# Designed miniproteins, single chains, continued (5): the designs that were tried, part 38

Each design is a single chain, and the fold is of that chain. pLDDT is the mean over its residues in the fold that is shown.

## One batch from the design tools (miniprotein)

Design m17295
Fold by ESMFold2-Fast:
Structure m17295 (fold): chain A 55 residues (1-55)
Amino acid sequence: GPSALEVARALLKAEGLSAETVTEAELEGMAQAVADLSGASFDEGRAAVLEALGL
C-alpha cells in the first residue's frame, strides 16, 4: 500500500490544505486519516502530515 507520506500528500492536495491555512483540529484529523489509510500509528501519521506541509 502507499506510505504514510504518500497518503498525507494526496489528502492535503484533495482538501486544499497548506501550512499557512491548516488548523490544529484539521492537522489532527488528517493525522488520523493518514494513520488509518497507511496502517501507521497516529504519531507517524502526524509526522507524515507535517513533512508533507514542509513543517
Scores: mean pLDDT 85

Design m17296
Fold by ESMFold2-Fast:
Structure m17296 (fold): chain A 72 residues (1-72)
Amino acid sequence: MTEEELVAFVKETYERLLNGEPITVEELKRAAEAAEQLRKAGVTSVPEEYIDLVLSAAKAVENGKALRAELA
C-alpha cells in the first residue's frame, strides 16, 4: 500500500466513524495499522484528529476482546 493509499484509507475510515457507519473489527484494525504507519513516517497531510479517532476506536475494540477472554 502506497502512502497516498494509506492516507485515503485513514480518511475514509474516519468519515465512516463520524457518520456512525458500521465498521468491522478487521477493517478498523487495518485502518489503525495504516494510521500508525503514517504517524511513524511523520506524514502531516492527515490531521491528528483523524489518526487519534481511528487509533482510539481500534484500542477500544481490542480492550473489549481482552475483557471477554478474561471472562471465558
Scores: mean pLDDT 74

Design m17297
Fold by ESMFold2-Fast:
Structure m17297 (fold): chain A 63 residues (1-63)
Amino acid sequence: SKVKLLSGFEAKVGQEVTITGLTTPVPIKAKITGVSGDELTVDALAPPGSGVEIGGKLVGTVV
């Protein structure tokens, strides 16, 4: 899935993220596979609007 970063956040390829979805009762762990400006690619599928966290902090949402 693609993720839109909030302003002021940076991320690197290989970082672990946690995706919290409205449709899944369990957090999904994924890794960042690509970075392009303020857009990330992660190795998990999640519905648009799902929150994305690094180290327990909200850093973006799935688009």
Scores: mean pLDDT 72

Design m17298
Fold by ESMFold2-Fast:
Structure m17298 (fold): chain A 93 residues (1-93)
Amino acid sequence: ATATLTVKVNGKTVFEKEVPAGSTVRVEYRPDGTLDVYVDGELVARVPARAGDKVRVLKNGVTIGELTAAPGKRLDIVARAGETYTIEIISQE
């Protein structure tokens, strides 16, 4: 059983893949100026970002989580079978 994961940066898809059901997906702001996306601890996308940039997590098109990029900020989700997850990263400047 799998879920679909899509990562978008300012409306552009940078990653799209099926992930195993039960996988942990993490988005984390790094002090060196990136938003890093991990699946089960494996880096799948690294996006240049600044503090204040917005992250939105959607499940089946509905927002389930939001994050403003800042040191120490992260968001974790567990992918569930048959669901579609989209991580949207939106630059503020």
Scores: mean pLDDT 85

Design m17299
Fold by ESMFold2-Fast:
Structure m17299 (fold): chain A 73 residues (1-73)
Amino acid sequence: MLSEEEVEKLIEGLFSKDKKERLEAIRKLYELSLKYPEALKPAIEPLQKVVLEDEDEEVRKFAALVLNLLLES
């Protein structure tokens, strides 16, 4: 079972000052989206913000991929 606390922690990771931590948060959200897409719906708005505002193109592209998976669920 995916907890609300785990989802909140991943959302916080999306806005880390460290690019590596942001990519790791997105990677974990990607893995969890394949198992628990409904539980990750709270990540939709934060992921939209990353897609629009993140300084790094790689981070934006990966966030967009995960966002699309969640919107199709």
Scores: mean pLDDT 84

Design m17300
Fold by ESMFold2-Fast:
Structure m17300 (fold): chain A 88 residues (1-88)
Amino acid sequence: EKEELLKKARELERKAASLYSASAILRAGAYANRMIAERLEKDPRASQEEVEKALEDARENERRARELEEEAEELERKAEELRREALE
């Protein structure tokens, strides 16, 4: 049983790591969209709608990144619980 608990904990930790990696990519995308919005704000030929779209895309990527981070944190908490059970 102890060996199985540790194995499950490692599997959850690997899944959490993958979710954090995916979240980092989404946050990089959000940063890129915010940089695009800043450039569009300085461009007299750009429409307000283009600026708003870039900011909305950034917020959507940030929201999705937070969801993945929350899921990863839950998996890490479950892994920690399994590790504590394995030590008892």
Scores: mean pLDDT 88

Design m17301
Fold by ESMFold2-Fast:
Structure m17301 (fold): chain A 77 residues (1-77)
Amino acid sequence: SLAEEARQAVKEIAERLGVELSDEQVDRIAMYVVISLTNAESKPTVEQIKFFLMSLGLSDEDAERLAEELAKYLEKQ
């Protein structure tokens, strides 16, 4: 399913960046990715993704790095 694919992508990106995520954070970020992929109007910016990640408790540095890679992932879809 799209949700399982998004969850795997989030985990793989975080592992590559050395960003530690809880299962709850992975699930919430994966849902955000699914919503972004199914919204035909626009993809979120790096700044918007970073703000969302910080709202989940990520540090500024981790949120920035993860947001940049998630934005690239969303552009490839």
Scores: mean pLDDT 85

Design m17302
Fold by ESMFold2-Fast:
Structure m17302 (fold): chain A 100 residues (1-100)
Amino acid sequence: SLLDELRAVVEELISLIEDEELKEEVRRLTEEIIQLIEDAKAGKISVEEFEKRIEELSRRLLGIIMRHLAAEKDPAKRERILELVTRYGRILREIVEELR
């Protein structure tokens, strides 16, 4: 499933982050995003509320990752993180489009 692909990409991304506090924040935000998607699929929240909250959570997650990327000194790790962020964004867009 797209949710399983999303989790796999995030776990690989987390494996490249050395800061344990940052890893936990990324995991927490990802689980909140997944729960929000499941709540939207179940009709527990409105489409308007879903779009507002997913935008907020995604902005926070991307801000954390981009800040980490700016501090990363290993060019190979930087390239892999950028690739994983791109894949994460693509999967998330596909999930959101399926809910519209």
Scores: mean pLDDT 82

Design m17303
Fold by ESMFold2-Fast:
Structure m17303 (fold): chain A 85 residues (1-85)
Amino acid sequence: SALVEEYNEAVERLGEAVKANDAAAAREQLERLRELVEAVLSGRERELALAFLDRMLELLAAGAAPLDAYREALAATRAEYAALA
């Protein structure tokens, strides 16, 4: 579907922005993904994706570099995922 394609494009563009350390581009893609997650994902996957996106947005708002924000958000999400086992 068009929404799934938009979601996949936003994921790819977020990765590019993080590699480039482009905070403005990273924020734009995170906000886009946040809108798309509720339409594309469900259940636990949605919960984990939203937790990741919100954490990364929070860290960027606090002045973290995109790569650092990504690493911290990913670590927090992995810890949450592990707690589900």
Scores: mean pLDDT 84

Design m17304
Fold by ESMFold2-Fast:
Structure m17304 (fold): chain A 86 residues (1-86)
Amino acid sequence: VTPEEAAEKAREIGKKISPRAQRAADALVHLFEAFAGTPEQREKHVARAVELTPELGEKLRAIAERPDAVGEASKLFFEVIGEEAR
């Protein structure tokens, strides 16, 4: 899955569940943009994602340090969405 595909899927899933799930989807879109961007833009996008979901900040930064982390970002998204959908 490309960062762009992951971002689009996250937006669609988030919209269907709750306003908090939608904010989590927006945060993950910024994280996926970090993977697609330059190193300078990466930190900026990670900071935006943390602002949207401060409770996930540590996990988001850990994922952002890994260049192949699209799968880990998607896993974190499904964990958040699963919690919200309960």
Scores: mean pLDDT 68

Design m17305
Fold by ESMFold2-Fast:
Structure m17305 (fold): chain A 100 residues (1-100)
Amino acid sequence: MEERARRVVDAYLAGPAAMSALMSEADEAERFALMSVRGVDADAALPEEELLELIERTQSLYPEKAARSRRILEARDDAEARRELLLEAARLGIEAALAL
């Protein structure tokens, strides 16, 4: 699992050419990992004010989503923390695919 998650995240961070190569060979679990990674990165692109409002709105009903949004905000200026969030997202995507 870890090697597959790392492969997806490294390709995503390396850019479009690496992503194209990955997608030509990716299995279903790797595709789920990529979808999960893209979701986290999309949330990371939100303005700070919007991300804070998202945390406030979700923390009572969706505490795990609120916790993830808070971690994204905290990791915004930390490349290593961002990489860790993407690796965690990739692992969750692989686990979801394997549960199908």
Scores: mean pLDDT 76

Design m17306
Fold by ESMFold2-Fast:
Structure m17306 (fold): chain A 91 residues (1-91)
Amino acid sequence: SPLEQQLDAMIQQTIQQANQLISDPAARQRLIQAVNLARQYLLLGRPDLALQVLQDTRDWFAQQGDTVGTQLMDDFIAQLQAYIDQVGSSV
């Protein structure tokens, strides 16, 4: 569907930004795993769990003082919240 294509494009853009902006391979992999896991929870109709995984990962970056990782996660969370609102109360 067009909405699934929008979600996949958003995820791929975030992964590309992580590959360009996050120099630490372990931190980069953690972000990529988090956005992919969030996608799986959305496919299961669990946007609550998707947002929780992303928020936990955002807080991990913040605790490490990784401002780039924190910003990328905050941007993705905002985009995902807008996406959830667009598709309705259940994804």
Scores: mean pLDDT 86

Design m17307
Fold by ESMFold2-Fast:
Structure m17307 (fold): chain A 51 residues (1-51)
Amino acid sequence: AMGEMMADMLDRTAQQLRLEAERSTDPEVAQQHLQLAEISERNRDYILSQL
């Protein structure tokens, strides 16, 4: 369903952001990517809880 698709997209986004953090040589940029990944993961969990 739509919610499942949205959750999958958010999970994929979080994975990409974590990869970007690993590739970042700037610790500030890496930390920002990790924070965005965590937000995406929380939004994924929220959507799944509403299904």
Scores: mean pLDDT 84

Design m17308
Fold by ESMFold2-Fast:
Structure m17308 (fold): chain A 87 residues (1-87)
Amino acid sequence: SKEEQAVESFKAYLDELLASDLSEEALRRAVATAGQLIIQEVRNGLLSKEAAEEIIKILEEYAKKLSPETREVVERTIRELRELIEE
């Protein structure tokens, strides 16, 4: 589905960011921006609750590969996404 492609593209983008020769500051900014975009797409109904749950799993795994400071940014995105999909 389009959502499955969006989730896979998001994962690929995060992996590309980690593989890129980015400074810690640039990586942190890019991750924060990507997180805000996903939050906006969930708020606007462009991503389903199921797609958001898959993205949370991707972000939890991704956070394990990051420095503590950059991990905090990802963890904030995870918390905000969980709050959005919880009733």
Scores: mean pLDDT 85

Design m17309
Fold by ESMFold2-Fast:
Structure m17309 (fold): chain A 79 residues (1-79)
Amino acid sequence: MAPVPGVVVGVGEGVLTVRVDGSLDAFKVGDRVVLTSLTPGHEVTAEGVVVGVDRERRTLTIRTESPFRVGDRVLIHKL
């Protein structure tokens, strides 16, 4: 599966909201993903679990460690 680009638009305790610039149809609640930050100087890779899919807002809610920041460009790889 090709990785899907996105941008972090929200950070909460143990959760991220990511706006997806590709198809959401590949993602379901319970899917395991790897998130890689593409932001220079803030290069982080973390595993997460999809806990929400919002097709109207084109966002995924992902439960993960919170090493990411709002505005981080990320690459989402479904496991």
Scores: mean pLDDT 77

Design m17310
Fold by ESMFold2-Fast:
Structure m17310 (fold): chain A 67 residues (1-67)
Amino acid sequence: MVELIRQALENIKNGEVPPREELLAQQQAIQEIGRLLEERGLDPEAVASLDEDEFLALVERLVAEAE
């Protein structure tokens, strides 16, 4: 999951469009992270203010601690 989020951010940064199947998997991973953030009661505005490295570190922590 973390890897899919990292790949999504890298594709956006490089202006690359991944294959449809990979794009769909990335979108599903993003939705799952959104649900984990909501379950933890984290402020979405504060999360949106994080840089790429801080955001990925948060995602890794959420995935490791949630399941």
Scores: mean pLDDT 73

Design m17311
Fold by ESMFold2-Fast:
Structure m17311 (fold): chain A 92 residues (1-92)
Amino acid sequence: AEARVEALVEEATEHLAKAYEAEYGRPLSEEERARLRELLRGLVAKLAAAGKEKALAMLEETLAVDLATAPEEAREHVRAALEALREAVEVA
């Protein structure tokens, strides 16, 4: 379970890094990716502890705002990141 959560956090981090590159025209640095990974790991832990059903709904609503305003290419990456985070919370 732990290894699966870590793999999904890494997957979400890569998708969000690609979304950033698509929108801003530069890749995230290794340090920026490491910080994002840490934030996402902490988020998954907090959401899993708070009650998965409500937490997943709130995560979807929050990311839907970003999806509505992002360029189409970035939107696909954000959507993929959301799915990875959803699975991580469910298996945590």
Scores: mean pLDDT 75

Design m17312
Fold by ESMFold2-Fast:
Structure m17312 (fold): chain A 81 residues (1-81)
Amino acid sequence: MTLADLAELYARARRSDSLTPEQQAAIDEIEARGEAYAQEVVDEMARRGDPYGRAVVIGREKAETAPEEARERLKELAAEV
């Protein structure tokens, strides 16, 4: 499968209550290729406009560019509980 095919199948798998054999095969291929490739699939999902993919990419960028700001917000949330 191409990266685009895997991104589409994984996005559909996340929105489904049950996995098709094709969706399961896509997940198995992503897992077999390792964490770096799983990140490439999520990046492709974001490029194709998937809400989950976009959220993950934005979260990673914020963690890389402002780890102190993310830590500050977690402290504020912990103080409110």
Scores: mean pLDDT 70

Design m17313
Fold by ESMFold2-Fast:
Structure m17313 (fold): chain A 62 residues (1-62)
Amino acid sequence: KEEELKKKREELLKELEKISQEIQKLLSNASTMTQKDREKMKELLEKGTKITQEMVKIDKEL
């Protein structure tokens, strides 16, 4: 149980890092940000929030 939760937490952390990198990439080009880029940023922020909530639940179970 604990090992499975640790594995899932590691996968979520890796996913969160990917999202963070994509957001930083979009922000580095803020002056040329298109409507599509803004929509993608919104999606990334929403996905990041969901992952963070899952990680908090796992941390409480550990």
Scores: mean pLDDT 80

Design m17314
Fold by ESMFold2-Fast:
Structure m17314 (fold): chain A 101 residues (1-101)
Amino acid sequence: MTFVTTDAAEAARKILEALQKSDKVTVTIETKTEEAARAIGDFVKKAVKDVADVKIELSGNTLTIEIVPHSKEGGERAGLALAMALLRHREQVEKVTVEAE
């Protein structure tokens, strides 16, 4: 399933739903600045390192985060961390794509 939005709150809701039900979630975040993308990536990596396997790729202003939770609880914690990062940087977020499998 692929979901695309320009609203950070809608993206946060969808990420929370996806990480509760899916074995793997890939989130692509397009930001206004490379600094914002890096800040989001650094926050998520640090917040979820103990509960999920995370692959982060930064290409200019585009951040791609692949998350594989270790457990149901790990998925919930990873979802909350990513939701918080998106909402804190809401004004810097231009587009979010959520892919779940």
Scores: mean pLDDT 85

Design m17315
Fold by ESMFold2-Fast:
Structure m17315 (fold): chain A 120 residues (1-120)
Amino acid sequence: SKELEELLLKLKKLRDEILDIMNNLELLYIQGKLTKEKVVEAAEEIISKLEEIAKLLEPVDPESAKEIREQAERIRELVKKLEEGKISVGEAVAKLRELIQKALEVIDKAATKLQDKILA
């Protein structure tokens, strides 16, 4: 349906934006320019985009929406540990990449399920 096609395009756009934010953070880290404040800001943008994806998926795939929100919550916990000085900037970047990879796998599986419904 047209509505499912529009949903897929929105999911792809948000997914790509999350990857761009993460790739930019890793580039700043390699360049020795990454600060705690920049990691926090980027993580908050990623959380916002994951929550938007979860909201879009809730009516069609509530289980995937829940899993994405769980990864967003883990990112919030990571930000708190970084702000409290319990982890380094480098450790935060590595853990953020792992949490984002898990969220992206859920998003990609959800998108595949939606694509299959369009073709059926």
Scores: mean pLDDT 90

Design m17316
Fold by ESMFold2-Fast:
Structure m17316 (fold): chain A 76 residues (1-76)
Amino acid sequence: VNLSLARTYLYQGLEAYRQGDVETAVTYFNQAIDYAVQANDRELLSQSAAMLVQLYRDNGDFEKAQQVLEQAEKLL
């Protein structure tokens, strides 16, 4: 089951984000989203998408933040 993978990637993304590694954090949050979708875990999908949205907003990339939000809302 992909629940553990989604959670693992979410935590790895949070670790990279805390260390300022934006590119690695984006990669891990996208992996967390993909595995959360496969697992039908709406909570992990929402958390992973919210973290990616916040990361893009913090980096000034409001267009990508909006795209992630819209994609997550369609999947929820």
Scores: mean pLDDT 82

Design m17317
Fold by ESMFold2-Fast:
Order: C-alpha cells, then sequence, then structure tokens
Structure m17317 (fold): chain A 59 residues (1-59)
C-alpha cells in the first residue's frame, strides 16, 4: 500500500544515513582508498533516502 511504502521510505532515509556514517568511519580506519569509495557510495544512498523522504513529505 502507499502508506506502507511511505513508511519504508522514511525508515530507509533514517537508516541509510546512520549506517552510512558508521561504515564510512570503519573503512577510513582500514584503508583510506576504501573510505573514499565508501563515502561516495553512501553519499548516493543518503541522497536517495533524502529524496524518498521528500516525496513522502511533499505528497
Amino acid sequence: SAAAEAGRAAALAGGANEAGAERTGKYSVHDGSKGGAAAQSLGGASAEGARAAAIMGGG
């Protein structure tokens, strides 16, 4: 349902931001190159989450 999808979008936005920050930190400790790549990938995930949240809020 639309309500369930909206709920998932909000959870994804929150979860993606938290997981993104934690994983970026871990990769930086092990390998700077991997940290950079992870930051790029997680930045995209965070942007997608923010977009989903905006769609839900803007609807």
Scores: mean pLDDT 49

Design m17318
Fold by ESMFold2-Fast:
Structure m17318 (fold): chain A 84 residues (1-84)
Amino acid sequence: SAVIQRVVDLVKLGALYKASGDDAKAREAFEEAVRLMMANPELIDAVLDELIPDSREELRRAIREAILAGDLERAVELLMTLAD
């Protein structure tokens, strides 16, 4: 799916911005990714399976729950934590 690839690319872009110290641009990229997942909830599990290793199951679950609850701010902060 082109939407899955776009979300994955946005999360990877956000992680690159965070690694360079640009937290503002990281949050903007993560916010766009979260908004796309909120608009396409059927794709959430496929996106998270590609991005988040099984060793981080609790973080994956927390991100999924935040997106499904419409909690944009929490979902973005959890993606900031994932990028650490």
Scores: mean pLDDT 87

Design m17319
Fold by ESMFold2-Fast:
Structure m17319 (fold): chain A 65 residues (1-65)
Amino acid sequence: DKERKEINEMGRELAKKGILDAEEAKELAKKKGLKEEVVEKVGEMAKARAEGLELAKTLAAEYTG
């Protein structure tokens, strides 16, 4: 659960800073001193969130209702 807690903490940090770029998120995690494994998961999480937001935006624009 250690890695999960670190990933969740980074998730909050990314949301607070509005970071959606996977590489920027990984860079932030590296600066926090997190393990390479956690850094990679943080990057995946940021990418998934960015894709989710773009999908939601597309659906809202194309499928209004």
Scores: mean pLDDT 73

Design m17320
Fold by ESMFold2-Fast:
Structure m17320 (fold): chain A 100 residues (1-100)
Amino acid sequence: SLEELRQKAVEKIQEAHPDLTPEEAEKIIDKLVNYFIAIEKEQRPLTDEEIEELRKRIYEYLVNASKEEIDKMIEFVKNLKKIIEQSPSATEELKKIAEE
C-alpha cells in the first residue's frame, strides 16, 4: 500500500541518519513530495490518481536509494528555500513550501 511504502521510506532515512527522529524524517519526505507535486502542477493540472502515482514513485525511489542518494536528497530538501528564492519564476505554492 501507499502507506506501507511511506513508512518504509521513513525507516530508510532513519537507517541512513539515525540522528533524525521519525517525525523529522516524515517532514523531509513530505517536503520533497510537496515540492515535486508543485513542479508538476506548473506544467499541467494533476488528477488525484496522478498525485498518488507521483507519491508512490518518490517513496519507491527512497526505499531503493543508496545512502549517498539519501544524503543528496536531504541536502536538497534543506536547501529548498535557497533554490526557490533564486528562481524568478517560483510560484506562490513553491514559496510556501520554502517557508516550512
Scores: mean pLDDT 81

Design m17321
Fold by ESMFold2-Fast:
Structure m17321 (fold): chain A 81 residues (1-81)
Amino acid sequence: MAKELEKELLERAREAGERLVEAAEAGDQKKAGEAMKELQEVYDEAEKLKEEGISEKGYEEVAELVHETLERARKAVEERE
C-alpha cells in the first residue's frame, strides 16, 4: 500500500497545477514553464511507482489531474484578458 506516496504526489501535482493555471492567466511564460517542469517531475515519479508495482492507482490519479490541469491552463490562455 502506497497511500502516503499517492497523497504526496497528488498534493504536489495540485500545487504545481494551480501555479500553472495562475501563470497562464497572467501570461507569465517563465512561471508557466517552471510549473510545467514540476508537474512533469510529479508525473514521472507516479509512473515510477506504477513500474515498480507500488501503485497503479496513484499513477492513474496523477495522470487524470495532470490532464485536467493542462485543459484548465489551455482554457485560461484562450480566455486571457
Scores: mean pLDDT 78

Design m17322
Fold by ESMFold2-Fast:
Structure m17322 (fold): chain A 72 residues (1-72)
Amino acid sequence: SKKELLVKAAALLALVDGASAERVQESVRTLGKGLGLSQEQIDELVAFSREASKWSREELLEKLRELGKQLQ
């Protein structure tokens, strides 16, 4: 889903900007709900953001570039 890719990109960008894991998870829930995503989709995106919070800055930037290509 393009909406799911958008939420993933937003989460990765927030982590690159130094946002805490907890803050990113909250933002993912809020954005996913606002976009009309299912609870299952939101839970998967929260799990993704939790895992991504463990990644290096270099890993976050690489994944963000990959997602950017899929959004265009």
Scores: mean pLDDT 85

Design m17323
Fold by ESMFold2-Fast:
Structure m17323 (fold): chain A 90 residues (1-90)
Amino acid sequence: SLDEEYERRFEEIREKHRPLAQEVADRLAKEFGLTEEEKQAVEDALSNAYAMRELARELGHQEVADALDATIARFFGTPEEALEVARDML
């Protein structure tokens, strides 16, 4: 079904971006002393955000993709903002 196809595509994109999300989470943890739980939340939220953005672009949902670009940018701001965005997304 289309639903199963979208779920599969989401997971493929998410896993493709996991190494980048891990690198960002590791950097924030090292620089700002995040717990392992907070580090994992950043990794999960950021990899989800990348998957949602790329899927939205593929499906022609430009407004959603643009909103996700803004959300992804916030992970590269302050650690407090990155954690808040991660908690909001998860």
Scores: mean pLDDT 82

Design m17324
Fold by ESMFold2-Fast:
Order: sequence, then C-alpha cells, then structure tokens
Structure m17324 (fold): chain A 83 residues (1-83)
Amino acid sequence: LDGDLALLDRVVAHTRANLQSLAPQLSPDAVAALERRVDAIVAETRARLRRETDPRRRQLIFVQATVRLVGVLAEGLILARQA
C-alpha cells in the first residue's frame, strides 16, 4: 500500500541522513558498508510489502525493517565512538 511504502521511504531517508551526519567520523569503507546494508534492508522490505496484503503482517514487516535500520545506525555510532 502507498502509505506504508511512503512511511518506509521517510524512515530510510532519516536513516541515511543520520549516517551522513556520522560520515566525517567514519572511514569511507565503513560508510559504504553501512549504506549497502541499508540498501539490502530496503530492497527486501519493499519486496515483502508488495506481496503482503494482511495489515498485521505488513505492520510486523515494517517493525522488523525499522529494528534492522536502527541496528545499522547503532553500528555506525559504535564505529564512530571507536575512532
């Protein structure tokens, strides 16, 4: 549904903006690796949302994607702290 995909786009944009704010504290290789993980999560989540019509399962898919995206940000913060 358009609303769920639009919300995912906003969460992804926010995640990328937060990674960009950490980029000066990270190596270019670390930034690239984290961005690839975000891309993989987004691709999987979009595919799952497009084939799922049950509202509760769609909510679970969205929650799982959000947890994974928060995990990428947490990894970025840990790496920045170690620099």
Scores: mean pLDDT 82

Design m17325
Fold by ESMFold2-Fast:
Structure m17325 (fold): chain A 65 residues (1-65)
Amino acid sequence: SAAALVARGRALVAEAVAAAEAGDVQKGTNLGTLGVSLLEQGGASREEVDAAARRVGEATRKAAA
């Protein structure tokens, strides 16, 4: 269902940010990309999708520095 895709996407975005903050840039990037994709497929708002992509991108860039 669309609701299940959004819920899974949110969980993966949160896990991606946590992985990046722990220094695992590869895991953060991979989970973040999948999470954002699932949010889009589930019909999450553009605002939620953009915010999730920004959070993942910021966390992974900071971890890679």
Scores: mean pLDDT 88

Design m17326
Fold by ESMFold2-Fast:
Structure m17326 (fold): chain A 65 residues (1-65)
Amino acid sequence: MDAALFEGLARMAASVYGAKIKRIEFRGKRAEIWVEHTDEEKFKELERLLKKIGKDFGFEVEVYR
């Protein structure tokens, strides 16, 4: 899968939620994402969306705050 395209989409998704991605680490089929959030509800929605995008790209996504 195209990791660069996934990263671009993940960063765009975070921006829509008013969040900033600090780091993305790829480990084979796993993507670990660290995000900056002020709101737990927005974090949970973004986590759900990032996991959905990751699944469509063949990645298992873990999101950290």
Scores: mean pLDDT 79

Design m17327
Fold by ESMFold2-Fast:
Structure m17327 (fold): chain A 86 residues (1-86)
Amino acid sequence: SPMRQAMREIALIEASITLQRMLVYEMSKTDLPPEELAAMQARLKAELQQNIQQLRDISQQFPEFQQETQQLIQDAQDVLADIDKL
């Protein structure tokens, strides 16, 4: 069903955001070359922005997920802010 598919997509996005948060945390402890750091920041930002857009699309199609998707959007935005601090 479309609703079960949306639930699976939300779970995969949540797992993606969790992994990205962990990667950013590890990067914050590592002295990376500037070019490599910039490339990783750009990639992670693009992935997080894509996740935010997918969550927004899901919430528009399924208002019942509005609270859950809004929480994950906030989590993704927090990770984006942490990337800017690297």
Scores: mean pLDDT 90

Design m17328
Fold by ESMFold2-Fast:
Structure m17328 (fold): chain A 109 residues (1-109)
Amino acid sequence: SMEFILKEMEIIIADIERGAALYDGSVAADPEDVETLLSYLEKLIEDPYDMKALLELQIYMGVLQLEVAVNPSAENRQRLYANYYAVYNSEVFKEFLKVVEKLKKELEE
């Protein structure tokens, strides 16, 4: 349903925003991780009902979180936050926010 998709997208946005806010500038983002995250967001911008793209994005974000959990260090946490900071400041993320806001308004009307 649109309500389920919207709720899951809002969780993704919250995780990216929180990670970006916690970034301290101490380490560089991983370009491959940033590119992969942006690629999934681009698919969801093109088709917000792409359940496969949504699931693959959630799995990828989960794997990044798990890597930090298995090898916890300040550096590894900051690298994850650096990735989210790079995504947060991208034009792709700005367009994704617009897509989510339009879907939210459609549910309210």
Scores: mean pLDDT 90

Design m17329
Fold by ESMFold2-Fast:
Structure m17329 (fold): chain A 84 residues (1-84)
Amino acid sequence: MAAEQAERFAEALLKAGIAPEEARRILEAAEAYRAADSAEAKAAAVQRLLTALARAYEEAARSGRLAEFEELFPEIEFEETAVG
């Protein structure tokens, strides 16, 4: 269940120029979050997921592939310009 979605998602991440290591970390963190039974475990999984996504976003932005990245994560907004 969802193996096909995970595979297509990983393929899309690679097409957006995200490193295989970061794509793997994103998938692992997402699965950890879904499998988590405690608030502490969910918080840890969310931190890993957000860290991996932030690194992928920064890499995509620097490589000029931000549009492709945003197409994969339309629900996630990253602030590039810090506002006090």
Scores: mean pLDDT 67

